# Designed miniproteins, single chains, continued (5): the designs that were tried, part 89

Each design is a single chain, and the fold is of that chain. pLDDT is the mean over its residues in the fold that is shown.

## One batch from the design tools (miniprotein)

Design m19091
Fold by ESMFold2-Fast:
Structure m19091 (fold): chain A 100 residues (1-100)
Amino acid sequence: SEAEEWANMSLEELRERIEELKKKGLAGENVKENVERIFALELLIRAKELGDEEMLRAAVEYIETKDLRALAEALALLAHHEGLELSAEQVLAEIEAARA
């Protein structure tokens, strides 16, 4: 899958993919899809930089499934690295409230 390919890329390769997608966005091609892909790549980069295997798995699952639970898990782990004590359940509830 694309998520597995991205998970196996170097940080430099992932950053190059973001630059390529931004270039396509500036050309007016599928801006929403490109923004979603950039966001997913940035989550993957952050997981790799932090060396967090759980966050990496959650980010990959979100890219593959678009499951908000996987997104919430990745964001809760990211929040922990930033010194914020948030559970995946709390993050999921906020995401669902924002979408309602």
Scores: mean pLDDT 78

Design m19092
Fold by ESMFold2-Fast:
Structure m19092 (fold): chain A 100 residues (1-100)
Amino acid sequence: MELTEEQRKKLVGLLQEALAYILTHRDDPEAAVEYLDSFYKKLLEEFEVDERTRKALEQARKAMREGKIDEAVDILTELLAQLLGMPVEELKERLEKMRK
């Protein structure tokens, strides 16, 4: 990802918050969709995201609207793992520990 260090840190924080919200609202897909739509708009306003990142975010939004919450979570987790430079499996373990 071709982001400045400050933009990368802020994007990581926003992705962590989005994942936490979706994971805690799995039983309320409409609330998760509204949150993801607001999150996506905020990302486009604050960051010059590349086409790959934009398409991944659009795929996550589509998955959420189709009720495929786990698919949306996987897409966002993969983006976050790439930004952090860590394996997706390690990040998934850390996210679960943060919400207990």
Scores: mean pLDDT 72

Design m19093
Fold by ESMFold2-Fast:
Structure m19093 (fold): chain A 65 residues (1-65)
Amino acid sequence: MEELRKAFVQEVEKRRPELEAAGVTVRIDGDEVDIRADSPEAQQRAGTLFREAAERASKELGVEL
């Protein structure tokens, strides 16, 4: 699902400043997203933001995740 992955990456990019402020390093290679959290709290925050990005992307394409 290239369209869904691309939409997800776009939503992650919108949240990059918030992720970086929380101590999360975001690396994007094409449609793949890799994250590195510097603490357990940063890891939890990354999970929340990634879930929001996925939900937004799925709604944009009318897909259930």
Scores: mean pLDDT 74

Design m19094
Fold by ESMFold2-Fast:
Structure m19094 (fold): chain A 62 residues (1-62)
Amino acid sequence: MKALVVTTEAGREAGERGAELARKEGFEPEIVEVPTVEEGVALARKAFEEEGIAVGGGRAPE
């Protein structure tokens, strides 16, 4: 089963951690880097809702 991990450049480490967790749960994680958090959230939501792909993400801490 595919999993999508969406991250920004600054959130890449958190994204990698999410990918490792998804892999442990039997998913095949793919990491996608986006230029902004807003674009990443929109992409992740669309993938989860329309494709049924498990989604995790990493972004810069506030």
Scores: mean pLDDT 67

Design m19095
Fold by ESMFold2-Fast:
Structure m19095 (fold): chain A 81 residues (1-81)
Amino acid sequence: SSTEKLKQRLEESFARLKEVLDEWSASSSAAQLRVVTDHFLEEMERLIEELKETNPEVAELAEKLLKEFREYAEQKIAEVE
């Protein structure tokens, strides 16, 4: 189904974002990583709220993936500090 494909693409996209964050952590300060991460998380939370109105099942997965990404990003920022 289109929903199953969208869920798979979301998981792949968040996995790729973690890879990008790992690459950026090698060349960025903790302050730079925090600014970029905070901005991204805020924008994603806004988009997920909109998604809840049209596709709540995909929104639920996106919330889970965003929470996991937030935890991963906080760990990476702490490692750079």
Scores: mean pLDDT 84

Design m19096
Fold by ESMFold2-Fast:
Structure m19096 (fold): chain A 90 residues (1-90)
Amino acid sequence: SAAALKKAQELEKKALEALKQGDEKKADVLSIRAAGYYLESQGKTDAGAQLLALADDYEAQLAKAKSQAEIDALRKQAADQVYTIMKQAA
């Protein structure tokens, strides 16, 4: 849908702004969220919903992380999950 595509573009701009400010965690979350809306715009509703849920869970887990090792582990887990969802959506 046009609305979902616009939402994806707005979130991608916010992700780039977060990256410019050095907020890599926020940029990662916003990029996954943007990908979710992008898949929704292509009619891949289930995969889009999975990416949006993943972004919310990843954001919550990052907020609780106490060390760089925990952040790195969460980032790898999120990347692996994004890859799996995107592969199933292809």
Scores: mean pLDDT 89

Design m19097
Fold by ESMFold2-Fast:
Structure m19097 (fold): chain A 74 residues (1-74)
Amino acid sequence: MPLPKLSEEEREKRRRILEALARHGALSTRELAKLVGLSPSTVSRLLKKMEEAGILTRSAKGLYSIDTAGLQAS
């Protein structure tokens, strides 16, 4: 099976982003950067990759949240 090529650091960063979004709901890139201790540019890059993977959705205001519809798929 094809596995995503993720470094240990990138996996930890993604995990922290998901945990923050699970607790807080919709957050901006800046709020996520503060919560996970990363630069907004780094968080923005990760958020785009996670959005492309169908894990996150982005609102018109640039807020990101977990795609609950995608996560409910059997």
Scores: mean pLDDT 73

Design m19098
Fold by ESMFold2-Fast:
Structure m19098 (fold): chain A 82 residues (1-82)
Amino acid sequence: SAAEIRERTEKVAKEIEKLIEEKGYALSEEALEHLKKAFELAVAMRRAGVADADILAAILPYLEKALEALKEGKGLKKIELK
């Protein structure tokens, strides 16, 4: 249902936010690429008049890939530049 898709999308988004802000994980290049694809797809679908639930369903896989990339790249914020 639309409510289930929203709940799932919100849970993934909150986990991404928590990893970045509370646990100090940095966005990797891979995570940023997935987030960019999700954003571009959402904008295109919204312009085409697609329903919110269908937009959320379409972007959810990219958000899940971004979360996976963040978990694999954890600790990047701790890498010294010199």
Scores: mean pLDDT 72

Design m19099
Fold by ESMFold2-Fast:
Structure m19099 (fold): chain A 95 residues (1-95)
Amino acid sequence: SEELEKIEEEARKKAEETPPFEVNWEDLLRLEIELGVLQIELAVKGPSPELLERLKKLYSEAVVILKHSKDPELKARAERLIENIRTLLEEVLES
């Protein structure tokens, strides 16, 4: 999807522009909780422009966490989170 590729490009640019910082597990867990909330909202209410914007923001934040994390376990979990967000973005964009 051209729209998905644009979202991914914008997230990568934001991560490159973000100064290095110490990533902790609470940063990742907050994003995982938000994904769970968005999955429930999609199932109950269906796709919406508001849900799409929240997913785009979540994707961008997850890419920032991945780029700046030094912990291999946290990186692996952030990569899984990004893939799960990507799957939901594809579902919403094709709806």
Scores: mean pLDDT 86

Design m19100
Fold by ESMFold2-Fast:
Structure m19100 (fold): chain A 77 residues (1-77)
Amino acid sequence: MEMTITQIVNEIGGEASERTGVDPAVGRQAAAEALSPYILEIEKSTNDNNERTKKLLDFYLSHREELIDKAIEIIKK
């Protein structure tokens, strides 16, 4: 199943906001900040949007809890 970058951000942000009790918009912003370095690196590696999405999805599936924990860290600072 293919997820968009926006859907991945919403998944991480939703989980982070639920675990911390913050507004979902705050969770989504934290998720975007947590993912930003990886999105930028993937964008440098390829100009194909499908390949970018696949690389980010593969990374997300392998590091889901780490990314959620990072988003929670950003919310709490």
Scores: mean pLDDT 79

Design m19101
Fold by ESMFold2-Fast:
Formats: structure tokens, sequence, C-alpha cells
Structure m19101 (fold): chain A 70 residues (1-70)
């Protein structure tokens, strides 16, 4: 699904510190919980790449569940 792929890309950009405002706005348009998880993944990326990967996966899974609930 293109939307899920865009969510993954937005989280990865946030983890790199690229276009964080634009990425956060996009994630918030999908859902506030997804935006929060994306921010957590960005914070984790500064501490541990392994933790960042796990948080990224959680955010993508939350987006999939939110989209499936529609």
Amino acid sequence: DELVEKVREAIERMMRGEKTSESLRFLASVGGEVANLGAVARAAAQQSPELAEKEREKAVEAAKELLAAK
C-alpha cells in the first residue's frame, strides 16, 4: 500500500533529522498516535539504531491497523 510506504519513508526521514516538520505533519494526518510513535523513533535514533528500528516498526504497524479500521 502506497500510504503505508509513505509512512515508513516519513519516519525514516525524521530519524535522520530531514524535513522533520513536513514528515511530522504527514504522520499526524494519518493519526496522532502514528505521529507520536514517529517522534519516539527519532529520539531513539539518537541513542541506539536497534531501538530506532523497533520503534519504526511499531509506528508502521500502528498505521496499518488504523488504515485497516476504516
Scores: mean pLDDT 76

Design m19102
Fold by ESMFold2-Fast:
Structure m19102 (fold): chain A 100 residues (1-100)
Amino acid sequence: GEEFKEKALKVLEEQIKKAEEEIKKLDLSNEEDAYLAELLQGFKDELEELKEKIKTMSAEEVKEYLKELVLLYEDAIKKLKNEKARKLFEDAKKKLEEVI
C-alpha cells in the first residue's frame, strides 16, 4: 500500500544521498576508487530512475523491483575487493531487505 511505497522511497532517497557522499570522498586518480565511483554512480542513477517510477507502480511491482535491486547489490558485493566498499553495499542491501 501507500505506507510501503513511502518507506521504499525514503530508503532510496537515503541510499542516493549516501552514494553522493561516498563518491565525493573518492580519489578519481586512483584506479580502484575510480572503479568504485563508476559503480556507485551507476547504482545512484538506477535508484533515481526507480524513485521517479514508484509513483506510478503498484506496491507489488515496487517489491519485485527492490528484490531485483537486492540481487544487483549481491553481485556488486561478490566483485568488490575493498572491505569498506563491500560493507557499504552490504548495509544498503540489508536496508532494502527490511522494507521488502
Scores: mean pLDDT 82

Design m19103
Fold by ESMFold2-Fast:
Structure m19103 (fold): chain A 87 residues (1-87)
Amino acid sequence: ELEELKKKLKELLTSKVGEEYAEDVLKALENDEEVVDMIEESLKEGRKELEEAKKEYGVDETIKEMEELIELLEKIVKLIKEKRKKE
């Protein structure tokens, strides 16, 4: 469910980067097709960073949190794109 994923993303981002940034990300995902594409590209970079961190430090709580954030954003982007295709 998109709303559940957005709520989880807001909570996770708020704890890491603050509520203002979390709200900006969510608004951008809903209102701007170009921003959705930019976030998709950023997620590819985040995946590379995650794999490098796993190689260097192994899988710990911080790495799991990063992976959860990336997975949440990927799911949200996918759902937004699916809604766009249906309309």
Scores: mean pLDDT 73

Design m19104
Fold by ESMFold2-Fast:
Structure m19104 (fold): chain A 87 residues (1-87)
Amino acid sequence: SELEELFEEFKKLVEEALPFLSEEDQKTAREILEAMEKALKDESLSEAEKALLLGYGIQELKKILPEEFQEKAEELLRRAMELLARA
């Protein structure tokens, strides 16, 4: 699905950023990614609810990402919001 593709692209971005984060921020990033993945696999959630939770996760992780990752994170956040609007 487009949501799964968006999550995988965002996960890859975060994994590339991990070596530049503090140990505390790395832990926070992993916890947020796990929560996002759990939401995507939750069959009780609608596509709109998944898109909303994914967008929230991207927005929170964007706060701790280095400046060089900000543009791509913003693009992915915008795509999550577009998927929410279409659901």
Scores: mean pLDDT 86

Design m19105
Fold by ESMFold2-Fast:
Structure m19105 (fold): chain A 84 residues (1-84)
Amino acid sequence: MSEEELEREVKIAMGRIQFELAKRSEDPKEALELAKKGAEIMVSAGTEEAKKEAKELLLEVAKVLEEKGYYEEAEEVRKIAEEI
């Protein structure tokens, strides 16, 4: 594995962790910030596969927020997904 490949894999893993924390967060503002951070990290990996996964994970976070009644934060997460 090259340093470039390792950096990409680390970014994807870090992004996935941020999204898992977002789904488990009790604070909707914290969940939004974690989802945004996860998306930025995964998109920075520079692959179309990472962008697609980031978009899918953003939509999962939006669904969790909506199920909890945090409709405004869910809409903000969906907007981030649309920009990818």
Scores: mean pLDDT 86

Design m19106
Fold by ESMFold2-Fast:
Structure m19106 (fold): chain A 61 residues (1-61)
Amino acid sequence: TPLTSKEEAKAAMDRAVEILRRMGKPELADELRQKVQPLIDEGKVEEADAVIREMLREAAA
């Protein structure tokens, strides 16, 4: 996968982690990083984005 796509996915993951921590959900932030980091490492950036969006949606409910 392109380097830029992985860098963008990592930036999105870091932003999502910060959002979850600000919401008082640090355990969910850790879970997001644990699930998303392997997807980024494998170049599955679309799957990583989907997981980030789903976890943020559930956290905001």
Scores: mean pLDDT 80

Design m19107
Fold by ESMFold2-Fast:
Structure m19107 (fold): chain A 96 residues (1-96)
Amino acid sequence: SKEELKEALENFKLAVDHIIRLVKEGKITKEGALNALEQLARELSKYFTPEQQAEIDKLLEEARKKIENAKTRDEVISVIREFYKKLVEIAEKALE
């Protein structure tokens, strides 16, 4: 439902903010952060059409490549924030 998706998006934001804090503090590896981000995105998959899920899968693949090539925590955080922003744009279309 739209109400369940809204709640899931609020929880997703809090979880992403937590991952960003862990990266900033050096408490998680970039691989760990990527795995956590992918798991969180999969939890949202039930709210999306196959077309929207394909867009999210492409965003995840781009985030994976960028994070694997990242040399600093700030670069990892930047990729996570960009992924979050783009996923929210897809999710907001699902709430229309």
Scores: mean pLDDT 87

Design m19108
Fold by ESMFold2-Fast:
Structure m19108 (fold): chain A 73 residues (1-73)
Amino acid sequence: SQAVRQMAQTVDDLLDQGASEEQAFQAGLQVLLDQGVPESQAQQYAQQSLQAVRASDAGDTERAVALLQQMVS
């Protein structure tokens, strides 16, 4: 759960710095792997975070945050 929050923060920081969705996704995936999350589960969490990023891009920031929190619960 904390690993997912750290991934989400990393993704947010990179996008704020002008990184692409691909760069943010790869960095988020790496954070999960570094935290000991198995590769298959890390890929699922990274995919869900990308969906949250797309929701935020559509102007639904509250929904994006809810999707990220759902992965922790």
Scores: mean pLDDT 73

Design m19109
Fold by ESMFold2-Fast:
Structure m19109 (fold): chain A 79 residues (1-79)
Amino acid sequence: SALAEEAKKNTEESLELLEKELEEAIKNKDKERLEELLRGVEYNLPALEEAVEKFPELKPLLERLEELKERIKEALEKL
């Protein structure tokens, strides 16, 4: 439980930062930043998938990261 709470908090904080960076990159039409964010999300997905196996309560955070990936792809397609 304590380990799950720590993992959840760290993941929530990281997702909040990613969401803010994505909003700014979309606003600025920053293709390079959107591509960097996409690479970062793709790099972190396997680690979060592994964490969800150990802590099933993290599954909503995995779904949020997957949704962010799709939002970044859509933003890149509109450029």
Scores: mean pLDDT 84

Design m19110
Fold by ESMFold2-Fast:
Structure m19110 (fold): chain A 69 residues (1-69)
Amino acid sequence: SSELSELFQAIENNDVEKIREFKEHYGMEDELVDNLIENNDAKSRLIFMMEYLYRKGRATEEVLEEVRK
């Protein structure tokens, strides 16, 4: 979805204001948002988000492995 794409772009770019906006509008968990903002590496932030989505049953193992490359 366009919203998910925009979220991933914000995570990749460490756009803190945009990530916080998604938290407020879409009800993201505090722990998830804090861990994303505190990470200084774009790849690590994307991996963390994909691992979170995988644990929630919202992403496949194939997609998670692709982000880890």
Scores: mean pLDDT 70

Design m19111
Fold by ESMFold2-Fast:
Structure m19111 (fold): chain A 84 residues (1-84)
Amino acid sequence: SSGQKLAELNQQAYEARRAGKDTVPIQKEIVKLMRRLVKDGERERKKKIEEGDEQGAKVIDEGVRIGREGIRNAEEAVKEAEKS
């Protein structure tokens, strides 16, 4: 699923960064996925809330939050890598 792929990509990026590896390719993939997931997740989250599915809404909200931070981190990582 897209959510699982997102979590995996973020973990891979984190581990690569810790090892001092170039994360730009992974960060670019994260940005592409994040843009779609953030937009789609916002709509789906509202739907879950209206359905009374609080657990589902929380799961989606967490994914959206990770996505927004992922975009920011990816932009910063790319900018820093280009300086190095």
Scores: mean pLDDT 78

Design m19112
Fold by ESMFold2-Fast:
Structure m19112 (fold): chain A 90 residues (1-90)
Amino acid sequence: MSPEEAARAVAEALVRGAEEDPEGTAETLEENAKLAETDKSSPLTEEQKKRVAELLRRMAEAARAGDLEAVRRAAEELARVLAEAAEAYE
């Protein structure tokens, strides 16, 4: 699975999760945001890590609010950031 395919699968799962379990999805997104900022093994730049964390936290708030459209928009932006990082690395 390519980073782009993985990002798309994650975005789809996040939208579904936010629909089925808003609170559980929000908690998972907040944990992943913290991991994204602190992952020393990540090929992402510090700026990209902060952007990923920001988007994950934005999705968490949207999920709690039941705003599935905001979750989708943030997930699409996250997919773009991850795809750009993968292309720059290879």
Scores: mean pLDDT 75

Design m19113
Fold by ESMFold2-Fast:
Structure m19113 (fold): chain A 91 residues (1-91)
Amino acid sequence: NAVQYRFGLTDEQIDKLIEKLEENLKKLGYSDEFIQRLRDAIKNKDKAAIDEIVAELAETDPGLAGMIRRLYYIKNKDFDKLREELKKLRE
C-alpha cells in the first residue's frame, strides 16, 4: 500500500531550506550563474533542468544532489516520488 509522506513544511520553510542550500553551494565555490540556474529550475518546476543540475552536482557533491531532488519533490508536493527516493536510501 502506498503511504503518503508529509513533512509538515510550509512553503516559507521550504524556501528557507533552499536559501541554506544556495549558501552552502556558494561556500563550496559554485558560481552565481549555477545558483541562479537552480533557483529558476525550482521556481519554474522544470524537472529537466533539475535533473541536469543534479547530474552535474552528483560528480562533486552527491549528498547535495540528493538533497536537491528531495527538495524539488517536497516543493512540488510529489509525495509518491519522494517516497521512492527515501525507500532507495533505506534499502
Scores: mean pLDDT 72

Design m19114
Fold by ESMFold2-Fast:
Structure m19114 (fold): chain A 86 residues (1-86)
Amino acid sequence: SMEDLQKQALREKGRQVAREVYELLRAGDRKGALRLIVEFFKELGGSIVQFNEFIEELMRLGREDRAEVERLVNEALMILLGEKSA
């Protein structure tokens, strides 16, 4: 279906974004990595399932730097929660 194709395209983009986030984090661009996570969540239109799939991929890629990746994800979640508290 068109919805399944859109979901698959977002999943493919999520894998690419996860790689870019981890590369930025490893390069010391923590702010760029954080912004990229927040922007991608907005593109998902609030899909928690697809966001969780993205976070799982990011955690898999960043396995050797798990604590740092977890801190980055937590910061992104705090930003997203703050933006939704109108």
Scores: mean pLDDT 81

Design m19115
Fold by ESMFold2-Fast:
Structure m19115 (fold): chain A 66 residues (1-66)
Amino acid sequence: MDWLRLLDLLRELDPDGSGYVPAEEFRRALREAGYTPSDEDIREVTDRDGRVDWRRFLERLQEREL
């Protein structure tokens, strides 16, 4: 997966630096970076309003790629 590309895409989706992006946009960013997550992986880090804590997701994903 292209981590730098993912970070650039996430910064464009979260320009205010809130740490949250919409789940659909997050899935698209991951696919553009060369990663296809399961719907369950996304759902585990998605809040009740459909936003993803992308910083938390990247921490978990880093543990899986190592």
Scores: mean pLDDT 76

Design m19116
Fold by ESMFold2-Fast:
Structure m19116 (fold): chain A 98 residues (1-98)
Amino acid sequence: MIRGAFALPLVDVDPETGTGTSIAVVIVDKDTDLEKARQEAIELARKAVESNPFAKEILDIEVEVRDDPFNPDKKIVTATATVKVDPSLVPPGLARRL
């Protein structure tokens, strides 16, 4: 079963390349359907990008599955989306904070 899910706001915006990252994490039991967990992590990452006014398009999504080092009955599924941002819409001060 899915035990927790969250997405981080768009971070690590590089104004020279016009790219940033969005990260979504889903925590599941070890017997959970990993394909379903991966799909949910990808969907959370996409929704985080779509809700961000500075994000133009998703360039890539990488999904990683790892065991929880503190609880072997759990797995952590992470989706990292690389997105193209409009640097003209991102204030210079904000881009440097990410």
Scores: mean pLDDT 71

Design m19117
Fold by ESMFold2-Fast:
Structure m19117 (fold): chain A 73 residues (1-73)
Amino acid sequence: PAEEAREEARKKADEALKKLQEGLRNPEIKQESIQYASQVAAENYELAATIPEIKAEMEELAQRVGQAARELS
């Protein structure tokens, strides 16, 4: 259901943002955190394309996570 997908997407986005914050302190994991955040953003864009009910929210979440990854790059 859309609600389950939304909840999972929000959880992954939060996790990706936390890993990016850790990447700021640890150069060894910085690239991995950027890659993970980029993957999460891509997954949220795909979710936005497939579930109309949560499209706007998923696009906003994808943009937020993707921008954070780009800023750390």
Scores: mean pLDDT 83

Design m19118
Fold by ESMFold2-Fast:
Structure m19118 (fold): chain A 88 residues (1-88)
Amino acid sequence: DPELEELRERVARLPASDLVFDAAFVAFVESFGLDPRRLGRLFQFFDQNRDGTLSDAELAALKAWADRDGDGTVSEREFLEAVIALSS
C-alpha cells in the first residue's frame, strides 16, 4: 500500500521524541498527512463531540490506546507505528 509505505517513511524521518498529547499534537497528526480512511474510525471514536478538536479527556483515551506496551510512555514514532499496524 503506497500510502502505508509513505507513512512508514515519514515515521522513520521523525526524531525520537516523546509524544505530547495537546492541541499541537492534533494539528501535527492532521498536517502529517495521515489517510483519513485509516484513521476515520479512530478519530470518530476519540472525537466524541465531532467538533474537529480532541478534548483533554479524548486525548487521554488516545494516549492510553497508543500505549501498546503499557509502560506509560508513548513516542511519536510508537504512536504512528501503532496506527500503521492497525491499517495493515
Scores: mean pLDDT 56

Design m19119
Fold by ESMFold2-Fast:
Structure m19119 (fold): chain A 75 residues (1-75)
Amino acid sequence: SSLAERQREVAETIRNLILSMMPSLDKKQQEIAQEGLKYIDQALEAIDKGSPLSEILDLVTKATQKYVQMQKLMQ
């Protein structure tokens, strides 16, 4: 439970970062950000359903990769 709670905190942090940046993003960056948000929503649903930690970690990792991809395009 504590590891899943930590993943919820990570997911919410990434979600809040993406949402705060959305007004400054171009169309391509917004599309990547929206993909990241979909993985966050899936991770949060997986946590709420008590899904295996491996599934939760995979979804959070995918969301983080989309956030990093977005940041690289902003440089």
Scores: mean pLDDT 85

Design m19120
Fold by ESMFold2-Fast:
Structure m19120 (fold): chain A 89 residues (1-89)
Amino acid sequence: MLSEEAKELLREELTRLLERYLALPPSEKPLPEEVRERLLETFEPLFEILEDPSLREMLREVLARMDEERLEEFAREVDAILEKAFSLT
């Protein structure tokens, strides 16, 4: 189970990441709705652990503005945040 320190790190880092992506203009080639829904479902257990429903809504908005290239970069940034948080446990 993640420590309280790791959970706080995840909340702070993910909030900052999502805010950065929300500040970007919408992509001209957005991801299909079906892909966005599957990605949101993939992150659902993380949002349950973090107990922050605002992160789910922010991710849904970010995914609506995203293309495949931005998604790849976003996934790398999320992975780096997760690795940092797990190193605290």
Scores: mean pLDDT 79

Design m19121
Fold by ESMFold2-Fast:
Order: structure tokens, then sequence, then C-alpha cells
Structure m19121 (fold): chain A 97 residues (1-97)
């Protein structure tokens, strides 16, 4: 089902972001830049897929807002804030599936 595909993509994103956050927290400057770029791409891909499967504009707008907050936290080096934003986004995506 569409919900099953979305849940699987969310689960993959959760594992990917957890690994990349660990690399960003422990890595040098180059590692941090690469990890941030990869996390931004991963979140954008999840949001785009979510939007393609959802018809509730209010939910889509909230997911986009949280994704933007996540990206801002990453750019500020606030990895704890980014982790919190990502978990909020995952919960909303899963609840909307």
Amino acid sequence: SVSDKLIRRADIAERTIADLLAQAETGDEVTQIIARMHMEATVRELVEFFESQNTDQDVIDRVRQIADDFIQSLRNGDYDGARQNFQQMLQLVRDSS
C-alpha cells in the first residue's frame, strides 16, 4: 500500500539520519559538511515523497515547516535541535500514513 511505502521510506530515513548525525557530531569539518549535505538531501526526498502521497495541505505545510527547522538546525551546527526536529517530522509523517 501507499502507507506501507511511506513507512518503509521513513524507517530508512530514520536509520540514515541517525548514522549521519553521529558522523557530524564526531567528525572533522569536511565530514560535517558532507554529512549535513546528505541529511538535507535525505529529508528533502522524504518530504517530496510524503507530499506526493498526501492530500492534506495543512499536514504538508507542517511537515515542510519542521523540515525547514531541521535544515536550519543543521546549518547552525545544532545537532540536538536537528535530532528533535527530525523526530517530530517522522512522528507527523507516520501519524499521517
Scores: mean pLDDT 87

Design m19122
Fold by ESMFold2-Fast:
Structure m19122 (fold): chain A 72 residues (1-72)
Amino acid sequence: MEMEMPEIDPSDSPLEIAIKVTAANLINIGKEFDALLAAPEEQREQVAAELQKQRSAMNKEIEAKIKAWEAS
């Protein structure tokens, strides 16, 4: 499953960054929920673990993008 990544531009205001990050997070929550509902009950723990791994990777990438924007 490919998670939604916010597109952070160097010209974005702090408010625009907050809106973009929040929107991406809401979309990703919906995708995670749909993936869990589509999985058989016996596989939901495995699916949840994979989604948690993807979420952690996504959060690190978003943090890196925000730091790059702050350094601009």
Scores: mean pLDDT 79

Design m19123
Fold by ESMFold2-Fast:
Structure m19123 (fold): chain A 76 residues (1-76)
Amino acid sequence: SMEESVLLAEFLVLSSEGFFMKKYSEEKIDPKLLEELERKVKETTRNLDKLSVKELEEKVREIRGIMEKLQAEIEA
């Protein structure tokens, strides 16, 4: 659906931004948060075809929350 396509695009953007942050800010970031981000992105990517729109929304929200924590640590 169009709604699903929008969520997928948002997930891909967040995933790309997350890996960019990891590459350039790894020294300032809690390695446990980086591991959690990587795990959730990989799990979501593997199950992308099987996730409902509602499930994808929850995964995007979770990944965004981790990204916000990582950004706060970089800026601290």
Scores: mean pLDDT 71

Design m19124
Fold by ESMFold2-Fast:
Structure m19124 (fold): chain A 100 residues (1-100)
Amino acid sequence: SPFEKFHEEVERLLDEAIGRIGAARTVEEVQAVLRELRDRLLEVYEKYKPQLTPEEQLKVEIALGVFAVMVGVALTMNLSRDEALRLLELFRKEFRKLME
């Protein structure tokens, strides 16, 4: 389904971001990856949005809203590489529950 394809594309983007943050040497590099991930997740949602049901759209919008807050906290608090990795794994776990 379009919703399953959306989920697969988000999982791939999370894996890519986790790898890039794992290789990051500075807080600024971590922040750049988190901003890019936020923007790419919004782009993927806009791509799939016309194919999603209203209930699926609401689930995605809740997940993206939570992620935007998490990124905002990470940027404001200057989270380290290891803290940002824990944040992404926490988001992935909660996102998977919401998408069931």
Scores: mean pLDDT 89

